Designed miniproteins, single chains, continued (2). Designs and how they scored, part 26

Each design is a single chain, and the fold is of that chain. pLDDT is the mean over its residues in the fold that is shown.

## One batch from the design tools (miniprotein)

Design m4871
Fold by ESMFold2-Fast:
Structure m4871 (fold): chain A 87 residues (1-87)
Amino acid sequence: SREEEAIEQDLEVTREFLKKLKVPEEDMEKILEQERKWLREMLEETRKLVEQGMTPENRHQLTILISSAGALGKAATVKLMDELEKE
């Protein structure tokens, strides 16, 4: 599904982040499983908000949910770490 593809894309960002931190494979898989569960929950809440229509209230709540998902923050952190490694 499109939602499962989105989850796996976010998990790939997290996997790259954890690899740069040299997290053991065992611990990495546990972290990724917890994030997968969290992302599925967030997507379900997002779907509910979209079904209610995009009002200012729902838009605000959606922004909080997207922020909580952390994908963009992790992507930015991976880029920063990569840039520092090149220095």
Scores: mean pLDDT 66

Design m4872
Fold by ESMFold2-Fast:
Structure m4872 (fold): chain A 82 residues (1-82)
Amino acid sequence: SSLEERIEELRKELVEKYKDNPLLVAAVEHLADLLIKMVKEGVPLEEIIKQLDIVLESSAGNPVLVEIVERYKKVVEEELKK
């Protein structure tokens, strides 16, 4: 499957997991939309990873948000290793 399809699959999984928390659902949706936009615009995967690392640093006070960002980062890193 494409990187875009894998991001969409993860989005659906995380939305279901956090369905009772509207702020976490919003964060999951926003991050997926941003990543898909960057992929469609041809942003290099290494640059996407750097942007996710900045988001991780900004999210350090929220362990659940860190876990969400790390799961998206892992999908991009697995694509880079191909």
Scores: mean pLDDT 87

Design m4873
Fold by ESMFold2-Fast:
Structure m4873 (fold): chain A 72 residues (1-72)
Amino acid sequence: GLLDEIAKRVSTEELRELSDEVQRIVLEAVRETGLFDDPEVVEKAAKLALYLLKQGVPEEEIKERLIETLRK
């Protein structure tokens, strides 16, 4: 799926580029999908958030995009 493809393209070290605000958005998205207790899902969601930001997706759209992907 999309999460697995992006996890291969984004290293865990690159997650250091995420702001505290984007990290909060990732946690909120995971909580809304009921997956907040799975650390692997949180890491994949963070990698997807960074990928979307690098593609030029506005920060205000990241939460919605994460929720859509996590619910699939």
Scores: mean pLDDT 77

Design m4874
Fold by ESMFold2-Fast:
Structure m4874 (fold): chain A 75 residues (1-75)
Amino acid sequence: SLFDGPAEQPPAEEIAEAGQRALEEAMKEHPEDREAAIRAAVERISRLPGVAAAVYAGGALIALMEDGSFVAVPL
């Protein structure tokens, strides 16, 4: 939905860096199970501030922001 006010959010680079950190932590927790690591990374990225949903597609994690923009986090 559209809201009143300017769309102020962190730069895409900050969201991508937070997503990369989430991925690295997930991989550390699941070093022998890549599927579990990817699932954990998707779950963590979906919980980042301003992220409405996250999906894994084509070797990248894609974050759908609450304002309708997208941020790609390459694996």
Scores: mean pLDDT 73

Design m4875
Fold by ESMFold2-Fast:
Structure m4875 (fold): chain A 89 residues (1-89)
Amino acid sequence: SAMEARKQALLEEIKREVENIKKFIEDVKNNNYKFHPESTLDKDTLLFIVYGLELAAVDFLIDLAKRYGAPQELIDELEKLKKEFESLL
């Protein structure tokens, strides 16, 4: 059905967002994260803000994954990312 196709597409989008978030964490750890050159805030303050935004995004993705019946493995991966961001705040 069209509803099942949309659900599958949404779960695939969540998987892509998880990979994007993992890449962000890797880029930060490897000093490859690019900050806006005109920012008046220091890099640590900018990272703190970004970590807070990523935590909010992960919380939203967890809610969506649970609502649409995602595999437990995907939910566990999101919960692991949530704990990683909570440890950085």
Scores: mean pLDDT 83

Design m4876
Fold by ESMFold2-Fast:
Structure m4876 (fold): chain A 107 residues (1-107)
Amino acid sequence: MSGEELYKKLREEAKGLTDELVKEYPDIPREVLEAAAVMVVAIRKKLSTKEIFKLAQVIQEELDLLPSAPLILTTGFKRILEENDPEKLDEKEFAKNLAYTLLSLRK
């Protein structure tokens, strides 16, 4: 599966979380909140490092992030998966923090 196909599929799965985040954080662009929600769903589904990297590359292109963003995001998520239970994550709090990280990585 391509990164673009995977992102499209996870975007549909993350729609509910995205809509909740847009209501709570109206000052953050919808595309940033959607990308954060997609990554939260990917972590909860325990996707492989390779699949997470592919998603991070799509997010980097869609949000015009720095070239280092896919490596930074993938390394951070690998650490979270090794040190934490993904099923015990506060999804909205994690997505909010991730959205601010994505904003900080914009060109």
Scores: mean pLDDT 80

Design m4877
Fold by ESMFold2-Fast:
Structure m4877 (fold): chain A 64 residues (1-64)
Amino acid sequence: PKVTSVADLSKVPYLSPELLAKIKEYSEEELKKMTGAELAKKLGATDPLQVIAITEAIEGLKAQ
């Protein structure tokens, strides 16, 4: 499903509940200033599928 808000992040596959909780600690403006790779590093995400999911979510938020 298309990510249009922070609430839609729960719909992204491969994002664990722990990663979602950490992402929700950031404001939408803070998330839009980061690349997916930078956010993945801050969250400690090492799984390539999780990194891709985080990147797609950030690009969806930035597209707004």
Scores: mean pLDDT 72

Design m4878
Fold by ESMFold2-Fast:
Structure m4878 (fold): chain A 100 residues (1-100)
Amino acid sequence: ASPEDILEEQRQQEQVRKEQEEAKKLSAEVRKLIEDAQKRAEENIEAADEEIKKLKEAAKEYEELAKKSTPVLARAYLSAAGVLKKAAEALEYKKKKAEE
């Protein structure tokens, strides 16, 4: 391969690596948001509605970001939104159980 071809391939590999690193950071941030929301709901069940709303709003924001992102990042954002929605549903169920 020409030197130019090698440099282009290296640039493409670097871009993919950066997108994968951003996806990993996003996964960690989503996990922390869920853990913080769960902890607050456990400490005060009356705060659960606010925490559920925050998780649903964060999911909507990630869905909007996915529409403007590269395919790799879009997939990561949609995955994050799905996990946040599932966490919100789990908190809704926990709140209903606590009110029984």
Scores: mean pLDDT 80

Design m4879
Fold by ESMFold2-Fast:
Structure m4879 (fold): chain A 98 residues (1-98)
Amino acid sequence: STAVQQTNDSINQFQGLGDQYPQSQSYLNSMVSNLQSALSSSQTDLQLNGVATISTGSVDNIQSAANSGVDDMTNQASNSSSGASSLQTSLQQQSSQL
């Protein structure tokens, strides 16, 4: 699904940013863990119910974590600011698809 694809893209983007900014690794690992947990929940709901029945709390958690991470990384790395903006857009689109 679009939500699954965008969540995977976001995970890849977070991992890429971690490689470029190792001081942020622990924070990025936490965000990746949260995204993977939400993705697992989303896939289970889609498989069992045939519809997107994702909880608002799960969506809010992804969005909050993504926005916080993007803000922190934008402040730390001017060279990655375009990447941070793209990641935020991707995560917002993923949230809107849930």
Scores: mean pLDDT 55

Design m4880
Fold by ESMFold2-Fast:
Structure m4880 (fold): chain A 77 residues (1-77)
Amino acid sequence: SMQKLLDYINSLSDHKFTELKESDPEDAVDVISGEPIYVKAKEGVRDENSGTIAHVGSLHYYLLEKEFKDTKKPIPK
């Protein structure tokens, strides 16, 4: 679920990310990939402090690469 993924992402960073709401821009852009994010697809997240927007999958993969590049450190799930 999105909430479980957000909880995991938030455990890997000093920032707090929340799911994008319908009131957020429909043409939001992933800061990591530069690709558009569609709020209706429920795949976008925002940093509550900075307002930075990212695709949840891109952010998750980026943080996994940084923290869990090799299989010596277990990936949760």
Scores: mean pLDDT 63

Design m4881
Fold by ESMFold2-Fast:
Structure m4881 (fold): chain A 83 residues (1-83)
Amino acid sequence: MEKKLEEVIREFEELLEKHPAAREAGLRLLEEILKEEDIEKIKEKLEALRKAIEELDESQEELREWLEALRRVAEIKLEALEA
């Protein structure tokens, strides 16, 4: 489980390297997800990310790309907490 979380974190960090303008915001949101240990709060963050992605305009492909990667980190973090 921990190895899977490390892999999705690495993938997210690699995506942020391609989007330097989003790097600070992306890393802050990543830290918020990784420090959270409350299953219900992670579920709330995951639902908020899912809703944000659904509300994106088609011109916001870059934002969608790294938000989807962040959502994946939150999904794996939730899976690890439920194990």
Scores: mean pLDDT 79

Design m4882
Fold by ESMFold2-Fast:
Structure m4882 (fold): chain A 64 residues (1-64)
Amino acid sequence: MAEAIREYLELRKKNEDKIKKSPKYDEVKQLEARIDELSRHPERLDEIEQAVEEMIKKLKEILS
């Protein structure tokens, strides 16, 4: 499984309150929904990885 998923889960867990209070929270929710949908299609692993990387970048922007 991609290391990116682990990084995403750690960032979300440590910074849950900051993420929820961010003006970008709606964008985070949209990316979560996209990742959940893609997770039903294991043949689309590359797309899941890209969506997770996009999420990590967005979370890092929120935490800056």
Scores: mean pLDDT 75

Design m4883
Fold by ESMFold2-Fast:
Structure m4883 (fold): chain A 93 residues (1-93)
Amino acid sequence: SLVEEARELEEKGTEAFLAGNYEEAARYFYEAARLYASEDPNSPRARALAYAARGALYEAAGNKEKAIEYFKKAVELDPNNERLREALEALEA
């Protein structure tokens, strides 16, 4: 299903992020967000992943303060997403 494909892309995004591959992480998060949004245009998970993608791009650019702001927004939009919380915790370490 599109949701299962989105979940795999989301996990690849988180793995890339935790490995320090921020631009790759952003691409995976954007692709996952697109697939979740195609199933449900109002998906909080899709919106959270779009914010996480922007956060990853800020970290890639060396702007950790903005990266943290965007990941905090992502976690606020989808508070049950444990993997996004792990990414935020890694940024704040």
Scores: mean pLDDT 89

Design m4884
Fold by ESMFold2-Fast:
Parts: structure tokens; C-alpha cells; sequence
Structure m4884 (fold): chain A 71 residues (1-71)
């Protein structure tokens, strides 16, 4: 549905902005709860939806994106 699609886009954009604006130490300290809060979801809903779409945890995806954005 559009709601699910828009939510996935919001999650992806939030992770991208986090890796572009925060240090590695700050990103490594982020919890699933804090990531969920940024997109307006419960941690359980965020984890389920992210895993269902990406096949990986949000933390794994965030760290992989950080590595790709390394100068």
C-alpha cells in the first residue's frame, strides 16, 4: 500500500540523513528504539517492517551505508 511504501521511503531517508550528519561513534550508539522514534514507529513495528523489506536489520544497513559514504 502507499502507506507502507511511504513509510519505507521515510525510513531509508532517515538512515541516509543520519549517516551523512553523524560520526561513526554516534551511529554505533543509536538503538532500534531511537531509529523507530525518528520515523514515528514503535521499535517492534520498525524492526519487522525494515527486516521484511531489506532482509537485514536497520543497524546493519546503517553501518553498510556509513562505509559507502566514507571519504
Amino acid sequence: SDAVYNLIVKMANTIKELVETNSREELEKLTTRELADRVGLSPATFSRLFKQVSGHSAKTTLLELLDKLEK
Scores: mean pLDDT 74

Design m4885
Fold by ESMFold2-Fast:
Structure m4885 (fold): chain A 67 residues (1-67)
Amino acid sequence: SIVVTGGDPEALQFATSSPSEREAAIQDIERKTGFTVPQQHRERLLAGDALELFVVDALLMIKKAIA
């Protein structure tokens, strides 16, 4: 398994989180950023794929750069 452990404490916390915590984290991201996480990424995040946090972050950076 590929896990990034040295870069982002939030990603590490997410990787060890419960399903309820993952759902709350997704809702928190959407509320704070005003960005709706696409369904495919939401499903992977709920399944515990912490790498999707970096995908969501990349999408937010792209949105900011082109806005």
Scores: mean pLDDT 64

Design m4886
Fold by ESMFold2-Fast:
Formats: structure tokens, sequence, C-alpha cells
Structure m4886 (fold): chain A 57 residues (1-57)
């Protein structure tokens, strides 16, 4: 259902945002993306989160 899909998207976006927020150490978007993927965000999830963030704007 829509609730489950929204939760999946939020989880993916939250993982990517969490990695970026915790990792102010990072100096480039590429490093932040790689850390997010390693930390617990799938490549597809990270891309979906970016698309959602852009459209949410």
Amino acid sequence: GKGLEAARKAKGAGAAAGAAGAGSDFTSPQEMREAALEGGANEVGVEAAERSARRLH
C-alpha cells in the first residue's frame, strides 16, 4: 500500500541523509554517496532519494 511505499522511500532517503549528516567529514558528494551506500543505503535507494528530494522541492 501507499503507506508501505512511503516508508520504504523515507527509509532510503533517511539512510542517505543520515550518512551525509553524520559525515560532515566528507568533502565531495561522491564520497557522501559511497559512504551512504556502504552504511546501509542501496545504490537504487540513494538515487531514488535524490529524485524524490528534487521533486519534493
Scores: mean pLDDT 55

Design m4887
Fold by ESMFold2-Fast:
Structure m4887 (fold): chain A 86 residues (1-86)
Amino acid sequence: MKVEVKLSVSTNADGSLQATVKVTFEEEQKRLVTVEITSDGYTFRYIAEVDSKTLEVSLNLPKQAPVSASVYVDGEFAASSATVSP
């Protein structure tokens, strides 16, 4: 399955990070999507039923650490982002 994952990270004034994961699918089709965001030894999981070509997930991370994202579609690994350092 062709899925594009883009991860962007910005630093807030308090030193926390805002991570945004953009997922792009080739076709509009109803799918169960799991986005896992990993930073500082923690994995954050977002699960949603998506029927659009794009999904955008934003998360505030309390510590300055490298961030990566992985995407699963209907329980199967689809794609991962490059690791982004703050």
Scores: mean pLDDT 81

Design m4888
Fold by ESMFold2-Fast:
Structure m4888 (fold): chain A 94 residues (1-94)
Amino acid sequence: GLTEVERELQRLATAISEAAKPLPKEERDKYLAEVSKALGELFNAVRDGDKEAADRALQRLQEVIDKLRDKNPQSAEKAKEELERLRAVIDRLL
């Protein structure tokens, strides 16, 4: 349920934060703000049963991870794995 989604959102947020650590502070803060917004939109979409909104938020998270892969490929791969786990949980709920 929603508790499992909240747990996986926290794991993904942590993995993306780790992947962003090598970035300059201004660029890192920008990516983390985009991620926080997308994670909030995703949680609201799952709560509301809005599959299209959930898919859009997941796509935005994937785009951030793809950009981070160029700077920190190992940590970005871990973030991708956490995103795939979250996607699997959401697919069971929507």
Scores: mean pLDDT 86

Design m4889
Fold by ESMFold2-Fast:
Order: structure tokens, then sequence, then C-alpha cells
Structure m4889 (fold): chain A 113 residues (1-113)
């Protein structure tokens, strides 16, 4: 069984994946991003759990373009992924900016406890 914090961190990593897709120009549901980050806040995911979940997402992503987007998004969120390198700078789409704002607000709430 997953702990609440692990469930929340997994939800946050899925929101990060949707943000990365939006950065690559894919259409994503901002409502789904909102629901995922709210689940992370509700379950009080720790910074360490968020980094571990984001690292797991990165390590299990086969696309170089997706890995690059994940690293850029994580860096913008202040989450350092050990051994991950950003290869190129991606433009922030309107959906990606909206998703980024939701993830940043969730992180602030989690850090304020």
Amino acid sequence: SLTPGQIGASAFAQALRLLALAMLGEEVSIEEVRELVELAVKNKATREQLIEAAQYLYDNTSSERMRNAIVQAAKELGLELPGAEQREELEWTEQAKEGLKLLKEALKKLEEA
C-alpha cells in the first residue's frame, strides 16, 4: 500500500507529465492538472517524495523530447533531479504557463505546511 504522501507525490508527477506534454504543444486538460496538484496538497507530499516521483517519471520516460521538457519543468519548479540534464530550452505555451502556475501554487502550499 502507498502512503498518502506517496499517493500525492505520484499525482504531482502526473501533473508534471501533463505540463511537459503542454510544453511540447500537446493539448492537455488544465482541470486534470488542477485535480492532480490538489490531490498532492491534500495528501501532504514532502519535497523529497516529489523529487523521487519526478525522478521516477524522468527515468521511465523513453522520449528525449519528453525527458528534456520534464527537466525544464522540474528546474522551473525548483525540483532538482539528480543526473538529469536539460538539452534545450523550450518555449512556454499558454497551456504550459497555466499548468506551471498550478504546480507552483501547490508547491508553495506544501512548503508552507
Scores: mean pLDDT 88

Design m4890
Fold by ESMFold2-Fast:
Structure m4890 (fold): chain A 81 residues (1-81)
Amino acid sequence: SSNLKILLDSLKNLLDHLEANKDTLSNEEVALYLRLLLQEGKELNAPEEIIKQLEEAVRLAEEDKDKALEKLREIVETMEK
């Protein structure tokens, strides 16, 4: 759907930004970006499975931004199928 394409494009753009700035961004800042992405996903009525994966990425970011980036990559790969 067009909404899923919008969300996927937002995910890819955010992932690129976070990876490029990983060493300068705190865990809290990464979590904030992911919370905004999660809100966009909910507004676009993304599938429940994708919303749950985005919620997981937010939780991971608060403790370990590297694990959050791995989860975000997995979400992108899942959505590209």
Scores: mean pLDDT 87

Design m4891
Fold by ESMFold2-Fast:
Structure m4891 (fold): chain A 64 residues (1-64)
Amino acid sequence: SSELGALVDLAIRFNDVKTVKRIALEAIERGDLESARQLADELEKRGHTDVAEEIRKKIEEAEK
């Protein structure tokens, strides 16, 4: 959603990309894999492909 895009943009500009990664990992722990995927997609769109791939790997592990 548009809210996720705004959250990722703010985290990158004012806090660290690590903040978005932490939120995504917490979503995975809760079983909210869809939110984690959306956060990874937003990070990738903004050029943070390495972090996005780390999140996607954790999602794949959680789906097994």
Scores: mean pLDDT 76

Design m4892
Fold by ESMFold2-Fast:
Structure m4892 (fold): chain A 68 residues (1-68)
Amino acid sequence: MTPDEERQLRSLETILEWAKQGRLTAEQVQTAIDWLDTWIKLNPDSPLLDRFKEIRRELQRLRDQMES
């Protein structure tokens, strides 16, 4: 795992926590999902792939709730 991947993981876990607390706009949550989609596509062999997919799934769930 690279230092950059570790930093990105910590940032995403923070973003997920802020989203759960209602501190992010729908657009900010969507931006995080879009970034994750791009990262997952470009890093298919990453040992963090499953964790980033889990965070993406949780962010998508929260984003869907914000559109109701």
Scores: mean pLDDT 80

Design m4893
Fold by ESMFold2-Fast:
Parts: C-alpha cells; structure tokens; sequence
Structure m4893 (fold): chain A 82 residues (1-82)
C-alpha cells in the first residue's frame, strides 16, 4: 500500500465525519476491517492506519458521533490484536 493510499483513507474518513455521513463512514470502516483481517497491510502501514483512526476518533468525539466512535474503537482493538 502506498503513502498516497493512506492519505486518501485519512481524507475520506475525515470528509465523511465532517458531512455526518454515518452510512458511508460505516461502509469505509467495513472495507478497512476486511483488509486488516486479510493481513493486506504491512506492520508499518497498520501503525499509520492506527494513527489515522485515532485522529478521526477525536474529530468524531468532538462532533458527538457516538456510533462512529464505537465503530472506530472496535477497529482499533482489532489492529492492537495483530
């Protein structure tokens, strides 16, 4: 996975949170969850994804998006188990 792909993931997730697009956000997290479960990311890229998800979680908490925070916590726990 390229650094451009990681940047695109971050920008997409931030945009979905800012637009309060819960359905789109859940869809993107489901894709990321599947890729993580399939071991499609290197260890370095998993650490970068974790940082992105933690930043997005802070933004979602500021916007009181409780369901999104819950989905992000689930995915962060999955990454920590790898």
Amino acid sequence: MTEESLKEIKETLIKLVENKDYEGFKYELEILEDLIKENRFSKENLEKIKEILEEVKKLAEEKNMKEIVKELDKLLKLIDSK
Scores: mean pLDDT 81

Design m4894
Fold by ESMFold2-Fast:
Structure m4894 (fold): chain A 69 residues (1-69)
Amino acid sequence: DVQRTADDLLKQAKDELDDLVKQGKISPQQADDGYKRIQDALDTAVRGGASPDLIRDLVDDVVAETRKS
């Protein structure tokens, strides 16, 4: 179930971004922007029929870019 995988990944990404804010590695605004970017990317990918592996890679890429700022 691609939608369930996307929902689980989004929850994991939020927890990871929140942890990065607590550690002072990113700002709360960067975390919010990153989370919205992940939501939009996942919605587009799921609608496009992306595989679970592709959406995992996509989330990992957005989190990595958010860390760089």
Scores: mean pLDDT 80

Design m4895
Fold by ESMFold2-Fast:
Structure m4895 (fold): chain A 92 residues (1-92)
Amino acid sequence: KIVEEAVEEIKKVGEEFVKWLLDHAGEWNSAVELAKEITKKVVDLVKKGKFDEALKVVDEFIDLIKRTMPEEMLKFPEEMKKIIEEAKEKLA
């Protein structure tokens, strides 16, 4: 149940991220696809209990955003990271 709750929260954050990109990003079509791909990859890893791998994927995405995109975008992968860390702690 903890994994299922984390998966649903991550999916919601991913959906909010895509919505934010579409609302702010006439030029960010590639970022929409990347956000969807990262969300799917993180969800798949969390479903498998691979929390450390999921955190690595999110951290790599945070680093990419810091180098190439507005800081406002950081709130979405940072929220995903928090959800993953909390789920990992609850299952430890």
Scores: mean pLDDT 81

Design m4896
Fold by ESMFold2-Fast:
Structure m4896 (fold): chain A 81 residues (1-81)
Amino acid sequence: SEMEKRREQIDAVYDQLRELAENEDAEGGEALYNSVDPEIAETAALIYLLERVEGVAREDLSPDAEELRKRLLEIRRERVA
């Protein structure tokens, strides 16, 4: 289904972003983000930030970009306040 394809694309971009971030390849990260579908790129980046930077378990994360944005903003508001 199209939803399954989207999930696979998000997972693939997430894996690439993780590898680039671990190698501190900021240029590669920006290039990847700008070369893929913006919604897929945003969703993958949000999952990466929530899991790897903010410490949220991957299993607790929805593949929905709007839900992920809300979760990230809530966590970061608590950190900055």
Scores: mean pLDDT 75

Design m4897
Fold by ESMFold2-Fast:
Structure m4897 (fold): chain A 74 residues (1-74)
Amino acid sequence: SREAVVEEARALIEAAPVSPEVREELLAGLEHIRRSTDPEEARAAAETMVMIASTHDPATAARLRALFERLLAL
């Protein structure tokens, strides 16, 4: 379900080896994706989150990319 993928992404971000500031930014982006009713806006937000994550922890970025592909297909 969409909610299950969102919770999986939230748990991944909360466990990520990133600073509190970066974690807060990623959680805000996830909430933006969750609340967005525009597929283009949701995709742009997801791409921005993956880009931010990739500069801090490439492993987290790769896992978020996979989760967002699943979320955006729902």
Scores: mean pLDDT 84

Design m4898
Fold by ESMFold2-Fast:
Formats: sequence, structure tokens, C-alpha cells
Structure m4898 (fold): chain A 85 residues (1-85)
Amino acid sequence: DFFAQIEDIGGTKVVALSANGAFDPALDIPVITALLEALGANSVTIALDSPSISDASLAALEGLAASKGAKLRSFAEEADLVTVA
């Protein structure tokens, strides 16, 4: 299972993702896509809070964020949001 939380930080909508089990791009990416479309993706930041996510899953999230005009960031050590290119 994964958790998605939506927060408003200074006028930026942040979708925080954390995984408690295996992240499945085939099942989870469509759900995240629907969330981004519902929120109006051009002002959304995706904050990834799952350091064990696979490279393939991270690449899929990065591609989704780019295609929707959203920003993808990971929580770096010491609580800073870092943009994942």
C-alpha cells in the first residue's frame, strides 16, 4: 500500500507520497495521474517520501510529473525538499 496526502504550503499544492509496501507503477501511476488532473497539475509539487522506491518507479513518477507540468521532489536528509531531475 502507499499513502498520498495533499497539503497546501504557501499556495503550492504538495502531494506527499509514502510507501508501506511495494510500489507498483502499473497500478499506482494511474491513481497519481487522476490526483494530478483533479488538482490542476501546473501548480502541484510531488514530494516523495519513500527512499526504497525502485529506479524504474522513480523514473515513471518523474516522467508523469514532467508530462503534467508538476514538480517532483524527494525529501532529502535534514528535511529539505530537493528537485529530482
Scores: mean pLDDT 61

Design m4899
Fold by ESMFold2-Fast:
Structure m4899 (fold): chain A 89 residues (1-89)
Amino acid sequence: MKLSPEEATALVRRLAAEIRENRDALVAYLKANYSAEEIREAAELFERRVEELIALAREAGASEEALEALREAAEALVEAMRAAAEELE
């Protein structure tokens, strides 16, 4: 099964919404399983990887709507990771 670009964009937007809706649970999970240093290093690496993926997707002809959905999902996850690291200090 291959998703259409529109279906893939909708799934990424749903993921961003689910991350924001479950932010406190995600923060609690990260705090229970990782140190502040590990979470910060993971967040920085994740941000770099996402920028690389956005660049590749743009080169592959992804719509600005799809690129924005990817940025929103990434920003939601990174914000939760940084919040968890800050709360562990």
Scores: mean pLDDT 81

Design m4900
Fold by ESMFold2-Fast:
Structure m4900 (fold): chain A 87 residues (1-87)
Amino acid sequence: SDRDRLLEALARMEEILIRAGETKALSDEELAELRELLATINELLPRAVPAEQQAALREAIRGALRQLAELVPEARAELEALIASLR
């Protein structure tokens, strides 16, 4: 289902964010995967999440990406672009 696909994408994103935060490094492969995961989340979020919860979930994702940008300043520009891509 769209909800199951969204939950899988969110779980995978969380795994990458935790690992990158721990190592204070984000590989090009992990960055490419984050771009694909956010594209999937953008597609599925309006289909899988009640309208009243969408804004809160988007803000939670933006917050997590902002926190990672502080921990990995060399990836800041790419992470800020990902934040801007979230609709």
Scores: mean pLDDT 87

Design m4901
Fold by ESMFold2-Fast:
Structure m4901 (fold): chain A 99 residues (1-99)
Amino acid sequence: DLKELAELLRKYAELAEETARRAEEGADPLEIEEEVSMVAMFLASLKAAGLETPLLERAAEQLGEAMRAIGAGDLAAAAEHLRELAELLRELADELARE
């Protein structure tokens, strides 16, 4: 239940961090956008399931900033926002694992 959700959050945090690294290394922007879209779908599913926390709201904001940066061709800025997103997802995972 909450432990399973915490594990999923950690996996999506790892995806966000790896996507940030690839963006910095000059990966295809379309592939970066596709991976960011997968994270967006996951966060939307958490909200639909009734998870409402300040950490999730901040994660959604960082995701939005990353998507905006990708649209502007600024992969360096996108990587910074994706790393902040990964940190927030790890913090949320730790919070949920305590319960």
Scores: mean pLDDT 86

Design m4902
Fold by ESMFold2-Fast:
Structure m4902 (fold): chain A 66 residues (1-66)
Amino acid sequence: MIKATVTVEELPGGGFRVTIEYEDGTVKVYEGEAGRLMAAVYKATVPEEKITYRPDGFVAEDEREK
């Protein structure tokens, strides 16, 4: 299955940017209020935290299951 890496960054204006990079090469970026909500979900705006996330959850799935 395809997995995604979620990176949370604090923006200069006090907002947050959440970047989701899928192994399939798809990249989605959320900023402002959407970014803030994503950051709150992870309870982490710290630079040292990264979370692997999939659109259907955090389950470690077989790569053959597509």
Scores: mean pLDDT 54

Design m4903
Fold by ESMFold2-Fast:
Structure m4903 (fold): chain A 92 residues (1-92)
Amino acid sequence: SMRERFEELKERAKELGKEILDTARALAEAGASVEEIVAAIEPLAREYERAVEEAARIARELGDEEAFKELHEEVGEIQRELARILEEAAAR
């Protein structure tokens, strides 16, 4: 079903988001530059964006405003945490 596909994509996005943040934090802790961190996470970020885009498309097709809002909030969380990591790396 479309809902099962949405849940699968949401879970995949959560896993990719965690891997992006874990990778960025590990590299920042090792003294990597912002440029090095961004380059390292780029393939994961592309997969994450594709999963989020497809999940958002399904949520809109289902007319599920709550699911769309939850997805948007989770994306915002990942973006804020990544920005924080990159700001910390830039300050060194």
Scores: mean pLDDT 89

Design m4904
Fold by ESMFold2-Fast:
Structure m4904 (fold): chain A 62 residues (1-62)
Amino acid sequence: TVVKVIDYGRNISPEELREILRREKPDKIVVPSVGGDDEVRKAIREISEELGIPVVSYFGDV
């Protein structure tokens, strides 16, 4: 019932991100639409589908 937002740095691996998301189970994930590896984006989508957590892309570059 509490909204939780997770911010991660450029140093996080896809595996660490998966573990953090599974452990924390945030109500919403906000990610930059540019930057980061495709593997990080894939991990976010997989966890989003697994846990039913919405993902919002932030378009900060253009």
Scores: mean pLDDT 63

Design m4905
Fold by ESMFold2-Fast:
Structure m4905 (fold): chain A 80 residues (1-80)
Amino acid sequence: MEELRRLLEEAVAATEAYAAKLAELGRISEAEAEAARAHARALAEYILANYDKMTPEEQERIKAALREEIAALKAGLAAL
């Protein structure tokens, strides 16, 4: 559970940083940036609420997907 919580916190933070940078650069609207942040937080809440109901295989798949998303967002932010 703690690894999942850490990954979700990192994913939300990465999404917020990326969206904020895009809005600052005028590439997206502030409304779009806010929607992206709200969506990331809602998705994290949903995953946390349902994680204990998942099989171990599904839990590993979710963690792998989160690691990939975090890496992609960090790479995207670094490229800006």
Scores: mean pLDDT 84

